# Ledger of designs, part 104: designed miniproteins, single chains

Each design is a single chain, and the fold is of that chain. pLDDT is the mean over its residues in the fold that is shown.

## One batch from the design tools (miniprotein)

Design m3618
Fold by ESMFold2-Fast:
Structure m3618 (fold): chain A 87 residues (1-87)
Amino acid sequence: SEEEIDKYMEELRQRYAALTAEIDKVKAEIDKNINDYDKVMELSEKYLALQAERDAVLRKMTEARKLKNDPSLSDEEKLAKIKEILA
């Protein structure tokens, strides 16, 4: 159903926002530790990993929007394909 599709889209949006908040926390920790080379390197690796994960969520959101807007697919087919993207 349209409502179930919208719930999955909302879940992706919430995950993107949560990752953004975590990235902002890591940035703040880098700033606090700017003179600690080893700590900055460790946090920078974490920052890049979180950025990659957020980019993956953005790609999933884009794919899910394409499926949601496909007039050739039934709501059941859209849900099945969106669930596959989220796996």
Scores: mean pLDDT 86

Design m3619
Fold by ESMFold2-Fast:
Structure m3619 (fold): chain A 71 residues (1-71)
Amino acid sequence: ELEKAKQEAIDTLQRMAEVADRLLSPEAAQRVREIADEAIKKINQATSVEEVKKIYDEARQRIAEIVREAL
């Protein structure tokens, strides 16, 4: 269901930002939080599960790039 997909994606993005705050530099953690917040705004406006997955995957890839650069 759409609402369940949105909630799971939002919860995961929020968790990623929290983990980044604990493990990465303040600058890298801030970038992760900005990506997560932007993706959450888009997910809330999404009208299909496919859109939620696309937004989530794009945010996940951007976060993974920041994590790779920070390590």
Scores: mean pLDDT 84

Design m3620
Fold by ESMFold2-Fast:
Structure m3620 (fold): chain A 85 residues (1-85)
Amino acid sequence: SVLEREETLDERIAKLPLTDQKELETLLTELDTLAQEAGVPPDRLLVLKVELKDAFILEVETTDTEKYVAAKLAKIGVFEDVRLT
């Protein structure tokens, strides 16, 4: 489920450097603010948060340039999905 996915991602995030954890916290706060302004339902917001967390972890963990670019585009896509609501 989405909730089980979020729990797994949160465990991985807790193991990241504090600087990366703070950056992700800032991005999640920005997503919450934009979602509230756009009237995004809670169930959709949960999915978007999981997608953002997954993309962020990929970006900070990958040594592959193509995967790094894909992760950055995925992060942008989450914020664009909010704007299109």
Scores: mean pLDDT 83

Design m3621
Fold by ESMFold2-Fast:
Structure m3621 (fold): chain A 66 residues (1-66)
Amino acid sequence: LTPAEVEELKELIKRLAGASDAEAEEVVALIQQGRLDGAGAYLQTRLGASAEQAEEVGRKALELLK
């Protein structure tokens, strides 16, 4: 991911899940490691995001990782 794409993902995560900067950085780190299932689990179980919100983040991540 480019720095701009990292920032775009962080802003999306913060907006959808109400995450802090540190929490959004943890989700982005999981995405950059290819751990998309781990990122989805973190969003839903630790940040309280809905399955739909986690899917929106995952879809954006897959678009950016292409």
Scores: mean pLDDT 82

Design m3622
Fold by ESMFold2-Fast:
Structure m3622 (fold): chain A 59 residues (1-59)
Amino acid sequence: SAASAQLLLERMEGLGQAVLAAYPEATVEIEQIGEHRFRLTITVDGKEYVLEADSRELD
């Protein structure tokens, strides 16, 4: 549902903000890669961390 997609996006945005608070030099990107699937990419200290999640898997 749209509500599940919005909740997932808000959680990813919150995680990105927490990373930026700890590592101001980090780069955070959120991308919609499918109808219900989002990718959070965090680059910090030359390392890339990728989290992918599907909004239909939210309880």
Scores: mean pLDDT 81

Design m3623
Fold by ESMFold2-Fast:
Structure m3623 (fold): chain A 58 residues (1-58)
Amino acid sequence: MEELMEAFGEALIEAQRRLGPDAPWDEVVAEAKRILQERGYTDEEVDAALALFEAATA
């Protein structure tokens, strides 16, 4: 899980670089999910990481 959370954080940073600083959060998250899927993570793993990230940052 910790490794997945780290990968998710890195994917969010990469997504923000690709989309730019004015990109809405929904689009940044969607792009980060695509990046993780391209790296071999499953939709289930990505959704779990997102849920934990949202809980940790709330």
Scores: mean pLDDT 77

Design m3624
Fold by ESMFold2-Fast:
Structure m3624 (fold): chain A 65 residues (1-65)
Amino acid sequence: MKLDIEELESIRKVVDIAAAEGRIDPATAERLKAVLDEFIEKMKKENKPIDLGELARAIEAAAQA
């Protein structure tokens, strides 16, 4: 499954809402948003979608950092 920039921006917004509601730790939310922003910038520069599995692995790595 491939995700476009709009889908990643939607996920980023969900992370912001979850952090604002206190459902996730602010530091974890910051790391997750950083990962999403990095992928969004890469997609804009390379003009290609990202694989959901690749994104999920990056998010897991960031959450464990």
Scores: mean pLDDT 79

Design m3625
Fold by ESMFold2-Fast:
Structure m3625 (fold): chain A 82 residues (1-82)
Amino acid sequence: SPEERARRGVEAALAADPEATQKAIDEGMKVGGRGSAYAAAGAVANQTGHLEAGGDMIRGHYELTGPEAAQKGVEAGARAAA
């Protein structure tokens, strides 16, 4: 399901790059709560070279929480990874 896919994606991102992913989650939580945090983690995964995991996480989360929260999260994650 989209929910399970989003959770597994966050777990994978945390295992691969825990510091960048935690920072993205924190920034996402500030801008749109849990929904934006998932998308932010996916955006960091994309920027750190984990493109498939990041794409899957963003897609699963977009289905779960809707476009506004996902977009805010992607922007927050991009800032965290910069």
Scores: mean pLDDT 68

Design m3626
Fold by ESMFold2-Fast:
Structure m3626 (fold): chain A 85 residues (1-85)
Amino acid sequence: ELEELKKELEELVEEVKATFTDEEKLAFVAATTGEFAESLGTLSAKAKELLPKALEIAEKNEKVKEKSERARELVEKVLEILKKE
């Protein structure tokens, strides 16, 4: 159910955009993309300098931690479906 996963991910992103500060958004992106950072070439280069700070925020901020963990799970499932077919 790729459509359902995309919908949940879109809803998560909208929640992040609406409720997170710019710093929390950066932490969310860094924590979420950590699982596939190597596959995101140029984004990986930018993220590498901000990653330690972003991860620290993600670990200490329950809101960022919970949302990034959920987003990572959804992205992993989407990638699994896309790789399968």
Scores: mean pLDDT 67

Design m3627
Fold by ESMFold2-Fast:
Structure m3627 (fold): chain A 77 residues (1-77)
Amino acid sequence: LPSPERLALTQRGNKALSDADDAVDNGLKGKSTKDEVLKASDTARRASDDARRAGLDELSRVLDSASEKARKVAEKL
């Protein structure tokens, strides 16, 4: 089993991923501001860096992709 620290990090990463996906969807529907979508992108980027340092390579990769997608959506707002 992963350490309690790795489990907490995984939970935070999954939340950041979900929040970034929601921000993208809401941004495309005009229900989120550019700043809100950029904030979600930055949160996912930091979560990706934390996951990478912990050896959670797959989670890091998914978070990097979500961060990049949110940034691109924000650029169109």
Scores: mean pLDDT 84

Design m3628
Fold by ESMFold2-Fast:
Structure m3628 (fold): chain A 69 residues (1-69)
Amino acid sequence: EEEERKKNLEEKLARLEKRTAYVKRQISDLESFLKTYDDPELQTQLDNYRSRLAELEKKIAEIKKELEK
């Protein structure tokens, strides 16, 4: 049971890390674009992705803390 619980947490962590990598790439692409072009709608998208990144990082930290038990 304990091993199964840890496996489930590790799988969930892997999924969140993949989502985090995707969001970080989107942020990097938008930041690069915004250095060249000033676009208010893209700035809004960047802010939304940054918010999502913060949420994902919080969830990852919680799972990592559970795994440290």
Scores: mean pLDDT 81

Design m3629
Fold by ESMFold2-Fast:
Structure m3629 (fold): chain A 87 residues (1-87)
Amino acid sequence: MEEEKQRALERARETLAEIQKASDDAINKVKETGAEGQREAVRTAVDIVNKARELAEELKDYPEVAEFLRKGAAEAVQKTLDAVADY
């Protein structure tokens, strides 16, 4: 159980790092290209929500880990959409 929870937490951290990188890349694209980056950023936000939801369902037996992932993903989505709002 402890080892399984630790593996779940590591997987959530790895996925969150991927999510944060995708968000940062999308934000930079908005700054560089405006409208084209805006469309990509919206798609990235949708992808982040879907990835977080899928992994949270897999990690449902570890609700604290799933919540950690959902909160981190929500923060990344908000950051991405805030960049879109500037256009």
Scores: mean pLDDT 81

Design m3630
Fold by ESMFold2-Fast:
Structure m3630 (fold): chain A 80 residues (1-80)
Amino acid sequence: SKLEQVIEYIVERLREEYGLSDEQLARIRELFESLPEEEKEKLIKYYELVTDPNSSDEDKALGRMGLSAARLQLLRELES
């Protein structure tokens, strides 16, 4: 599904940028799946802004910012 593509996008960036372990990444997937449906829909929209070839540079930047904010939120949840 589109949501699974978003989850894998975020997980791979966290692996690459922060060097998270497989156990930490599994926890991130669990936390992601527990998000409210509204937040999941927002993340799908941000991902579509980034991946749509017809998106403007401004729309792609907005999508990247939204996905980055979500990654930081999930990292904070891991620390709890």
Scores: mean pLDDT 80

Design m3631
Fold by ESMFold2-Fast:
Structure m3631 (fold): chain A 59 residues (1-59)
Amino acid sequence: SQEEWFNAGVQWAKEHDATHIRAVVSELEAAKKDPNTPPWKLPFYEGVEAYAKQAGLIA
């Protein structure tokens, strides 16, 4: 489910440094604009972004 992919993104972010987290977040805008983005990718990246915001790594 999309919730499972979101939670996977949060868990992935907990296991990676700020540089890698920011790199994934920077790809989110491009992924949102690409109609060929696979359905798992947006929820996963949104999970990474949610963690990054909560951890104070992004605005």
Scores: mean pLDDT 82

Design m3632
Fold by ESMFold2-Fast:
Structure m3632 (fold): chain A 106 residues (1-106)
Amino acid sequence: MDLVIDLSGPGHAGEAVVHEGPITGSMTEAEAEAFLETLRRHLGRLTAEEESETDGVRTFRATFDRGTVDGVRETVEIELTLRRVSEGEYEVSGTVRVTQERVPAP
C-alpha cells in the first residue's frame, strides 16, 4: 500500500476552519477493503456513507462526526475513487476534508 495524504493549510469559510488535501496512491483489492474498514472504525461516528462501483471504478464517500470539544465541532469528509488498473490492483485518488466549526453552546 502506497498512499499520500496532504492536508492543505487552514482555510477559513465564515466561522469554519477547513483543512483539505488530496489522497493519492495505489493498493491491492485486499488492502483497499482493509483501508475502508479501518476508516469506518477509527475516523469517528459514521453519519453518511455512499459506495458505488461502475466500469471498474469504485467510489467511496463517507462523513464522520468526531464530536464537539469546547464548542468546536469536528467533521471529517472523505471521497475516494479506486480505479482498477490491473488484476487485483487499484489506483486511488480522492480528497479528505476536516472541518472545525464553532457551534452555539446548548
Scores: mean pLDDT 72

Design m3633
Fold by ESMFold2-Fast:
Structure m3633 (fold): chain A 70 residues (1-70)
Amino acid sequence: SLARLLQALRELDKDGSGTVPKEELKALFPELQELIDRLDKDGSGTVDIAELERAIEEDPEVREKVLSLE
């Protein structure tokens, strides 16, 4: 569910930087691996929480994947 993803993002953002490690996020949500890789286009190894939330709102494929999370 969307709520589960948002809770996990808050827990991964331990220092309040607004970014989460790409590998940890992919390990928790393997079904979102392709999305996470698309969000990290510059190869920084981190995903911005605001960018992820925006992708969910603006990309219907992302939205459907997040809603299908158990």
Scores: mean pLDDT 73

Design m3634
Fold by ESMFold2-Fast:
Structure m3634 (fold): chain A 61 residues (1-61)
Amino acid sequence: KKPIYATIRSVDDFGAQIEEAKSLGAKGVFIPGSIVYAEDNATLKAKILGIKEAGLDVGIG
């Protein structure tokens, strides 16, 4: 079966969304373009690094 990716729904409560993805057994998280464009580049880069350090893959669209 294809791996499951949890979709990030908002720029708020990012840590809670990551913990939810981990609890669901997701292989990674998907960050839609609307969330990417809502964050500054430095904050987005830091959040992506945090996701990877948590052992999750990151998809951006």
Scores: mean pLDDT 77

Design m3635
Fold by ESMFold2-Fast:
Structure m3635 (fold): chain A 82 residues (1-82)
Amino acid sequence: GDEAYEKAVKEFKEKAKEVREKLKELGASEEQLLEVDEIEGLFLIELAVLKKAGASDEEIEATKKKYIEELDKLLAEAERAA
């Protein structure tokens, strides 16, 4: 329901904030920080489409995990470049 959607948005935004903070600590470029914003935008669009389609809580959770993995990948790439 709406609760699963709201929880997924909250948890994703908390993770995105942590990733942005770590990227800033690593001296990440403004372009790299914009990649976080792009991932967040794509997540919110896909999540809104799923909500409109009446997706299950499991599908919402899987979508959150997918986009959190993209954030973790971006952070790992920045750490490797540092």
Scores: mean pLDDT 85

Design m3636
Fold by ESMFold2-Fast:
Structure m3636 (fold): chain A 80 residues (1-80)
Amino acid sequence: MTLDDIIKKVEEAIKLVKEGKEDEAADIVIDLAKELVEKYELEETPLELAEKLLDLMKSMGVDDDIVNKLLKVIKKKMEE
């Protein structure tokens, strides 16, 4: 997975959350976080990496309210 692939998946998640498809956006973020942890053998949990991906979305101009709403959906899906 390249940095461009990561950015494209994050952009897709941003598009979905703006369309009100929060469950689909959360699934993309969760799947991406799990794939990155497994492929690069990261010490971080998938949830910790998902939170970092949400911080990246904030840096790309997503509003804090949208990111916080998406984080709640992610936590509910991961049951942590």
Scores: mean pLDDT 80

Design m3637
Fold by ESMFold2-Fast:
Structure m3637 (fold): chain A 97 residues (1-97)
Amino acid sequence: KILNDDEIKSLPKEEQLKILKKWLEEIVKKFSEEQKEDVRKAFRELGLSEEEIEKMLKELGEANVLVMLGISQEEGKPLEEITEEEINEYMLETWES
């Protein structure tokens, strides 16, 4: 469950993003092996190798990789065209819900 909205709103954008990423990481940690495999399968269907998927998960973290997948599916963009700026913007926009 997300931390207090008032506390998050009082923080700079960079700190808000850190909290959102931590929250998403907690959600991803609760994913079953089947849900994690579904994410990997989606990336494989986009043409990524297992090595590329594991590298993305290790370098960007599970939260960022999940957001990239969401952007790719919603916008139809290749993963290679998704920037860190777009990942951060998507996280902030989803926080409004």
Scores: mean pLDDT 67

Design m3638
Fold by ESMFold2-Fast:
Structure m3638 (fold): chain A 66 residues (1-66)
Amino acid sequence: MTPLQEDVLDAMSEIALEADVSGKELVNEAAKRLGLSPKTVSERLKELGLTAKEYRDRIRAIQAGP
């Protein structure tokens, strides 16, 4: 992954753990934290074959335990 893709995933994981947000809200909040546009965040996720909702749900499942 590129450093920017890693930064996006890290910011999104932190936000998903801190707050009950939708996939769209998650993208917008990550963009604000990183100083990026929501479009840039969405494009990086698309390059990884992920949607914000799918990544959010994955992070929350990991946090909930096995």
Scores: mean pLDDT 79

Design m3639
Fold by ESMFold2-Fast:
Structure m3639 (fold): chain A 80 residues (1-80)
Amino acid sequence: MSLEELIEKLKEAIERFKAATTPEEVDQARNEIKKILEEIAKVLPEYKELFDAAIRALDTMPADEALLIAESVLKFLEKV
């Protein structure tokens, strides 16, 4: 999968996270974003430490803070 396709999938996953209304939907969106970041790390291994840190934050932070981290990673990727 190309980096462009992974960035589009990340945008879609973030929109699902923003639209989530139940704890189950929040957990599903969080896990989806984590899987996409793991795939992006395979394409951009030079930034692996940054993506690993983001994945850890997505596991440990409250949903609102996790969303901000995901949006920050997306903005970074749009500039690469």
Scores: mean pLDDT 84

Design m3640
Fold by ESMFold2-Fast:
Structure m3640 (fold): chain A 69 residues (1-69)
Amino acid sequence: HHHMSFEELKEKTREIYVELAKAEDAGTLTPGQKELRKFIEERRKNLKPEDEEGAYENRKAVIEFYEKL
């Protein structure tokens, strides 16, 4: 567990965000994807700018949520 680099987390998170944006634009966003977007927004609100560990944990949590959809 926790073997992904921060660069790998950034790349995978970007792919998730692009997928969600495309689904929203197409009007095909599922209930699960809507909940994931809400989760991302809440995690972002609670992140301190200087919290590098929190940024890593946030990206990891987003990926874990996505994989459970």
Scores: mean pLDDT 77

Design m3641
Fold by ESMFold2-Fast:
Structure m3641 (fold): chain A 88 residues (1-88)
Amino acid sequence: SQAQRDAEGQQRWLDLIKSRAGELIEIAREAGADDIAREIEEMVKRKNRDAGEWARLVARAYEAALTDPEARRRFDRLLGEIDAEWRA
């Protein structure tokens, strides 16, 4: 079903983003967003598997990264690599 394919796609994306969570934390700290970095650490520690919560947190981290050109570059690269793997 479409719902099953959507759920499987969301879980695969989640597994990819979680595998790169250390890099997300580093990028958030580089952008000065220590609060967001701590939220990501808490999500990892709790083994959170809510794709929607992760997507919202990743979006907030990206917005914070927009204030720093190097953090933005690293985030764009990370998201591009995740998208490429997710589409494969």
Scores: mean pLDDT 83

Design m3642
Fold by ESMFold2-Fast:
Structure m3642 (fold): chain A 72 residues (1-72)
Amino acid sequence: SAGTLATVRAVLEELERAFEEDTEAALARAEAMDPAIGDLLRSMASLPPEEARERWERFRKETVEALEAAAA
C-alpha cells in the first residue's frame, strides 16, 4: 500500500542519514529490523566502507522497486 511504501522510504532515508553520523550504529539498527538484512550486512562486513555502502544502496533501490511493483 501507499502507506507501507512511504514508511519504508522514510526508514531507509533515516538509515542513510545515520550513515553520515555513525555508520556502525546505522548498520546495527538495520540488522535489528530484519534477519535477512542482518545476513546481507554480514556478507558485506569484509568490504571497504564505500563498497559496502554502494551494495546497501543497491539493495535499498531494489527493495523499494519490488515493493512498488507489488503495490501496483
Scores: mean pLDDT 65

Design m3643
Fold by ESMFold2-Fast:
Parts: structure tokens; C-alpha cells; sequence
Structure m3643 (fold): chain A 55 residues (1-55)
């Protein structure tokens, strides 16, 4: 799914975007412009990955 692709992307690239989910989202959409995923949904996944790394 688009969320699973976004999660894999975020897990691989989180450190490159250092607290900037807007930049991560733009990069994700550049790599997969057909992905049907809103920024709000992407940000939710981003926050989940950040929380998991902090745990």
C-alpha cells in the first residue's frame, strides 16, 4: 500500500530529514508521484516511526 511504501521510505531516510516531514513528503512524492497518500496520512506514519525509534 502507499502507507507501507511511505513507512519504508521514512525508516530508511528519517535522519536525512531531521524533523522536517514536509521535506520527506516532497521527496517521497518525487520518487513515487502516483502514490495516493495525503500529507496528513504521511505525517501520521512519520510520527509513528519517530516514536518507535525513541522507544
Amino acid sequence: SAEEKARAFIEAMLDDFAGRPELAYRAFKRLDPTAQLSFEAFRRVYEEVVAERAA
Scores: mean pLDDT 78

Design m3644
Fold by ESMFold2-Fast:
Structure m3644 (fold): chain A 83 residues (1-83)
Amino acid sequence: MDEELKKEAEQLLKRAEEHLRKAREAIERGDFEAAQRHIRQAVDDLLQARKLAEKIKDPELREEFLERVDRLLDEVGRLNGEL
């Protein structure tokens, strides 16, 4: 059911955002090992969120979640550029 997939994807997106925030803080203090660890966790959460979003039957809702995943993957790319 799309509502259940939406809730699970939302939780994964929130976890990914928190990991990316912690990765940025780690980069700012020069802790690149901690930054890489948080980036890997965020990527795992984002890939799971993408898989759930792809199962959403409502095309508009699916597109909304996939766009959110893509924006956070762009953030991953920017943070990896700082490593």
Scores: mean pLDDT 88

Design m3645
Fold by ESMFold2-Fast:
Structure m3645 (fold): chain A 72 residues (1-72)
Amino acid sequence: MDEARRLVQQIRDLSERALRSSPGMAEVYYDQALALADQLARDPRFRPLAEEMREQAREALEKAKERTAAEM
């Protein structure tokens, strides 16, 4: 099975969880997503995809933080 496909799916799942979580939990999911993106980036062929996945995870974290700030 393609390891890259597995990592991408896990990063997407973590980003979706981060988006729906509290800021504290969103940071935990974001850290996990970055670790998986680092694994993906070990293969130079997938570095652009890893950067895209990092950006997706960062966007989810930012949206989770903004939602909580707006509720305060």
Scores: mean pLDDT 80

Design m3646
Fold by ESMFold2-Fast:
Structure m3646 (fold): chain A 84 residues (1-84)
Amino acid sequence: MTALKVIKEAEEYIKANPELSKEEIQQIVSEAVARALRIIGLEEQARLAIRRGDEATARRAIEELRELGAEEELIRELEARLAA
């Protein structure tokens, strides 16, 4: 979900700003895709670490997700699972 939100926000920004050059659009898309992929990887890493009881790895992945602007709902879910 969070990764799709990053892509959708980039798409909406491009649609709202028709004056953007092709180069600017390509840059926005590339940055959004890179950020989305990183969020997906960190979410998987956090979930795996939580299942293994690796609290240190889980906390680091959750903090990196927060820094990347992952959804509050995702952060809250992962923190709740870690606390259980």
Scores: mean pLDDT 81

Design m3647
Fold by ESMFold2-Fast:
Structure m3647 (fold): chain A 82 residues (1-82)
Amino acid sequence: EEARRERLRRRLEESLERHPELLEKAREAGLELAVLLLEEAKKMNERLLEALDAGASMEEIAKLLKELQEEMEKKIDEYLEK
């Protein structure tokens, strides 16, 4: 499980490092939905990394991921709503 935590941390860190470039490209292209999705993805990855650093169990991290995914889906629905 130690190796699993380490791999997740590396993936989250890599995602966050790439994020600013993708976000600026989306903004420059005027892709409002893509900007929203990237902002929510960043928040999700940041919260997961914070939980991991705080010593949360893999079970707690899985629960948090599910909650954050549901939150993101709701934001997408709200954006598509008139």
Scores: mean pLDDT 79

Design m3648
Fold by ESMFold2-Fast:
Structure m3648 (fold): chain A 85 residues (1-85)
Amino acid sequence: ERVVVLETELAGRKVTITITIGPDGSLTVTVTVEKDGKTEVYVFRLQAAPGASDEEAVAAATRAALQALVDDLRARGEVSGRPPV
């Protein structure tokens, strides 16, 4: 199995994304979000697209995980974009 670890920051939160690639193209994506001493963990299970490289699968999974996190934080009111005037 191949493991990829990525660290970033989103809206003042430390985000660690761990992607485990299985031999059948299965992906396990673990997103750990830390802010102000609070830790939240999200786990996603995805399947790589047929014919995708490991690098393409990791990039797609990373984008999907970050988008899901932004959508969740927005739904909780923890990320506010300014409404267009």
Scores: mean pLDDT 73

Design m3649
Fold by ESMFold2-Fast:
Structure m3649 (fold): chain A 93 residues (1-93)
Amino acid sequence: SRDRARRYVRQSRRYLRQGRFGRAGYYAMQAYRLDPGIAIPVIVEIADAYYSRGYYGAASYFYRQASRGYRSLGDFDRSQQLDNRSQQWDQQS
């Protein structure tokens, strides 16, 4: 359901703006379960936010989820780019 996925993305971004990364991630993954394509942008935003604060393990996790989403949409190049990024940063944690 795209409408429900969009509502979860809006909730996720609201929590992200408040610095509530755990809640942002929860709602992003709810959106991902319904519609990966709609959820990917906010999942990448959450990964970037975790990375900028030095939480490399969490950033790596969300980059891997976005990579899986791109793969499900047939975008194997972007999927591989995010997998490589997640692996590199996981090693720095």
Scores: mean pLDDT 84

Design m3650
Fold by ESMFold2-Fast:
Structure m3650 (fold): chain A 74 residues (1-74)
Amino acid sequence: SIADQLRAAIEARDFATALALAREAARQLESQGLHRMAAGVRELIAQAEASTDPRARETLLATVAGGLEALEAS
C-alpha cells in the first residue's frame, strides 16, 4: 500500500521519496472525494517542506503515514 511505502521511506530517512509518496496519497484521497483528509495531508507536507529540522520533518511525515494506515485499516 502507499502507507507501507511511505512508512518504509521514513524509516530509511529518504525524505524526498516520503514527500513524493505523501503528495501521491493526497492526490488519491482527493480523487476519492476525501477532500478534507487530502487538505490535511497537504498542510502536513507544506510544514515538512518548510522545516529545516529533520526530526520535525520525520514527525510530520509519520503523522501522514499513521493517518493513511488508520484509513486503510478501516
Scores: mean pLDDT 86

Design m3651
Fold by ESMFold2-Fast:
Structure m3651 (fold): chain A 82 residues (1-82)
Amino acid sequence: MEVVITVQATGASPEDIARAVEEALRKLGAEVLEVKAFDTNPPQAVVRARTDKPPEELAKAAEEALRSKGYQVLRVTALPVR
């Protein structure tokens, strides 16, 4: 299954946010297919991954990874690609 994870966070560059999400997903065994970082206010990252895990587990891992780095997480969504 492919999943798109979108995160909005502050306290880091969009690239650092994207990297933290990518690392968290790889630790879950997900195959990261695409990473996009957007210099918006707030900063946004979008990661597309292939996984056997449910979208909510990916969202939780991404949020925990960002919080563990001291970033302020504003929004995390994970949606399956149909």
Scores: mean pLDDT 85

Design m3652
Fold by ESMFold2-Fast:
Structure m3652 (fold): chain A 70 residues (1-70)
Amino acid sequence: SKSDLDRLIDQVVDEAVKLIQQGVDRLKAYLTAGNKLVQWQQEHPEVSPTELSSAMQQFAARFGEIVDSL
């Protein structure tokens, strides 16, 4: 089963891609969706800054790969 953070990464990737499909520019889509990971970490103080950093890296990699394939 996926962790809550892994599930959130999936959601943030999907949201960023949806923004691109709606005509939002790549950087704005990335920053808008990525902010949800930062807000989630603030609501879950048990999650370390290192885990947040890892989540951001996973999001960036997956988002870039999908958008480059569109």
Scores: mean pLDDT 83

Design m3653
Fold by ESMFold2-Fast:
Structure m3653 (fold): chain A 74 residues (1-74)
Amino acid sequence: SPLAQVEALVDKFIKEAETLSIEEIDEKYKETVKQLQAIMSQVTDPDTALRMTYLMVRFMGEYEDIIIKKKREE
């Protein structure tokens, strides 16, 4: 399902970001955004589109929190 694909991509990003540098996280974020945009472009169901929007907001928030933490540590 497109929702399961988005959730898996977000969870993978969060897990991988724990061991990456800020530069590597930025590159990974860029690639993950491209993958998410490709999945979202195929969604025509309104309920799925709404849940995708929620997951995208969560993903952006997690990215911001990770970068803030990394900047404080480095």
Scores: mean pLDDT 81

Design m3654
Fold by ESMFold2-Fast:
Structure m3654 (fold): chain A 91 residues (1-91)
Amino acid sequence: MEAEKKAKEAAKKFGFQYGVLEYYMELLVKEGKMSEEEAKEKLAAAVEKGKAAAKATYNVTDEQLEEGIKEYSEEGKKETKEALEEEKKKK
């Protein structure tokens, strides 16, 4: 049970972080600080590195990480957008 719980938690966090990173890449493209092609390359590289790190640290499979992205990436993206909008109001 412990290994299974740890893997599911890692997959959830990975999917959430994917959404966070995807939103930041979209912002950089919109601000003209990065091309859409560069953003896609950096996101893909970060995903590969993140999967390797998650598998090395947790008993998690590529399939579980992909499911985490499907389930939690939109949530991560939305929360990042809301947090940045709140910061703009404060600063």
Scores: mean pLDDT 79

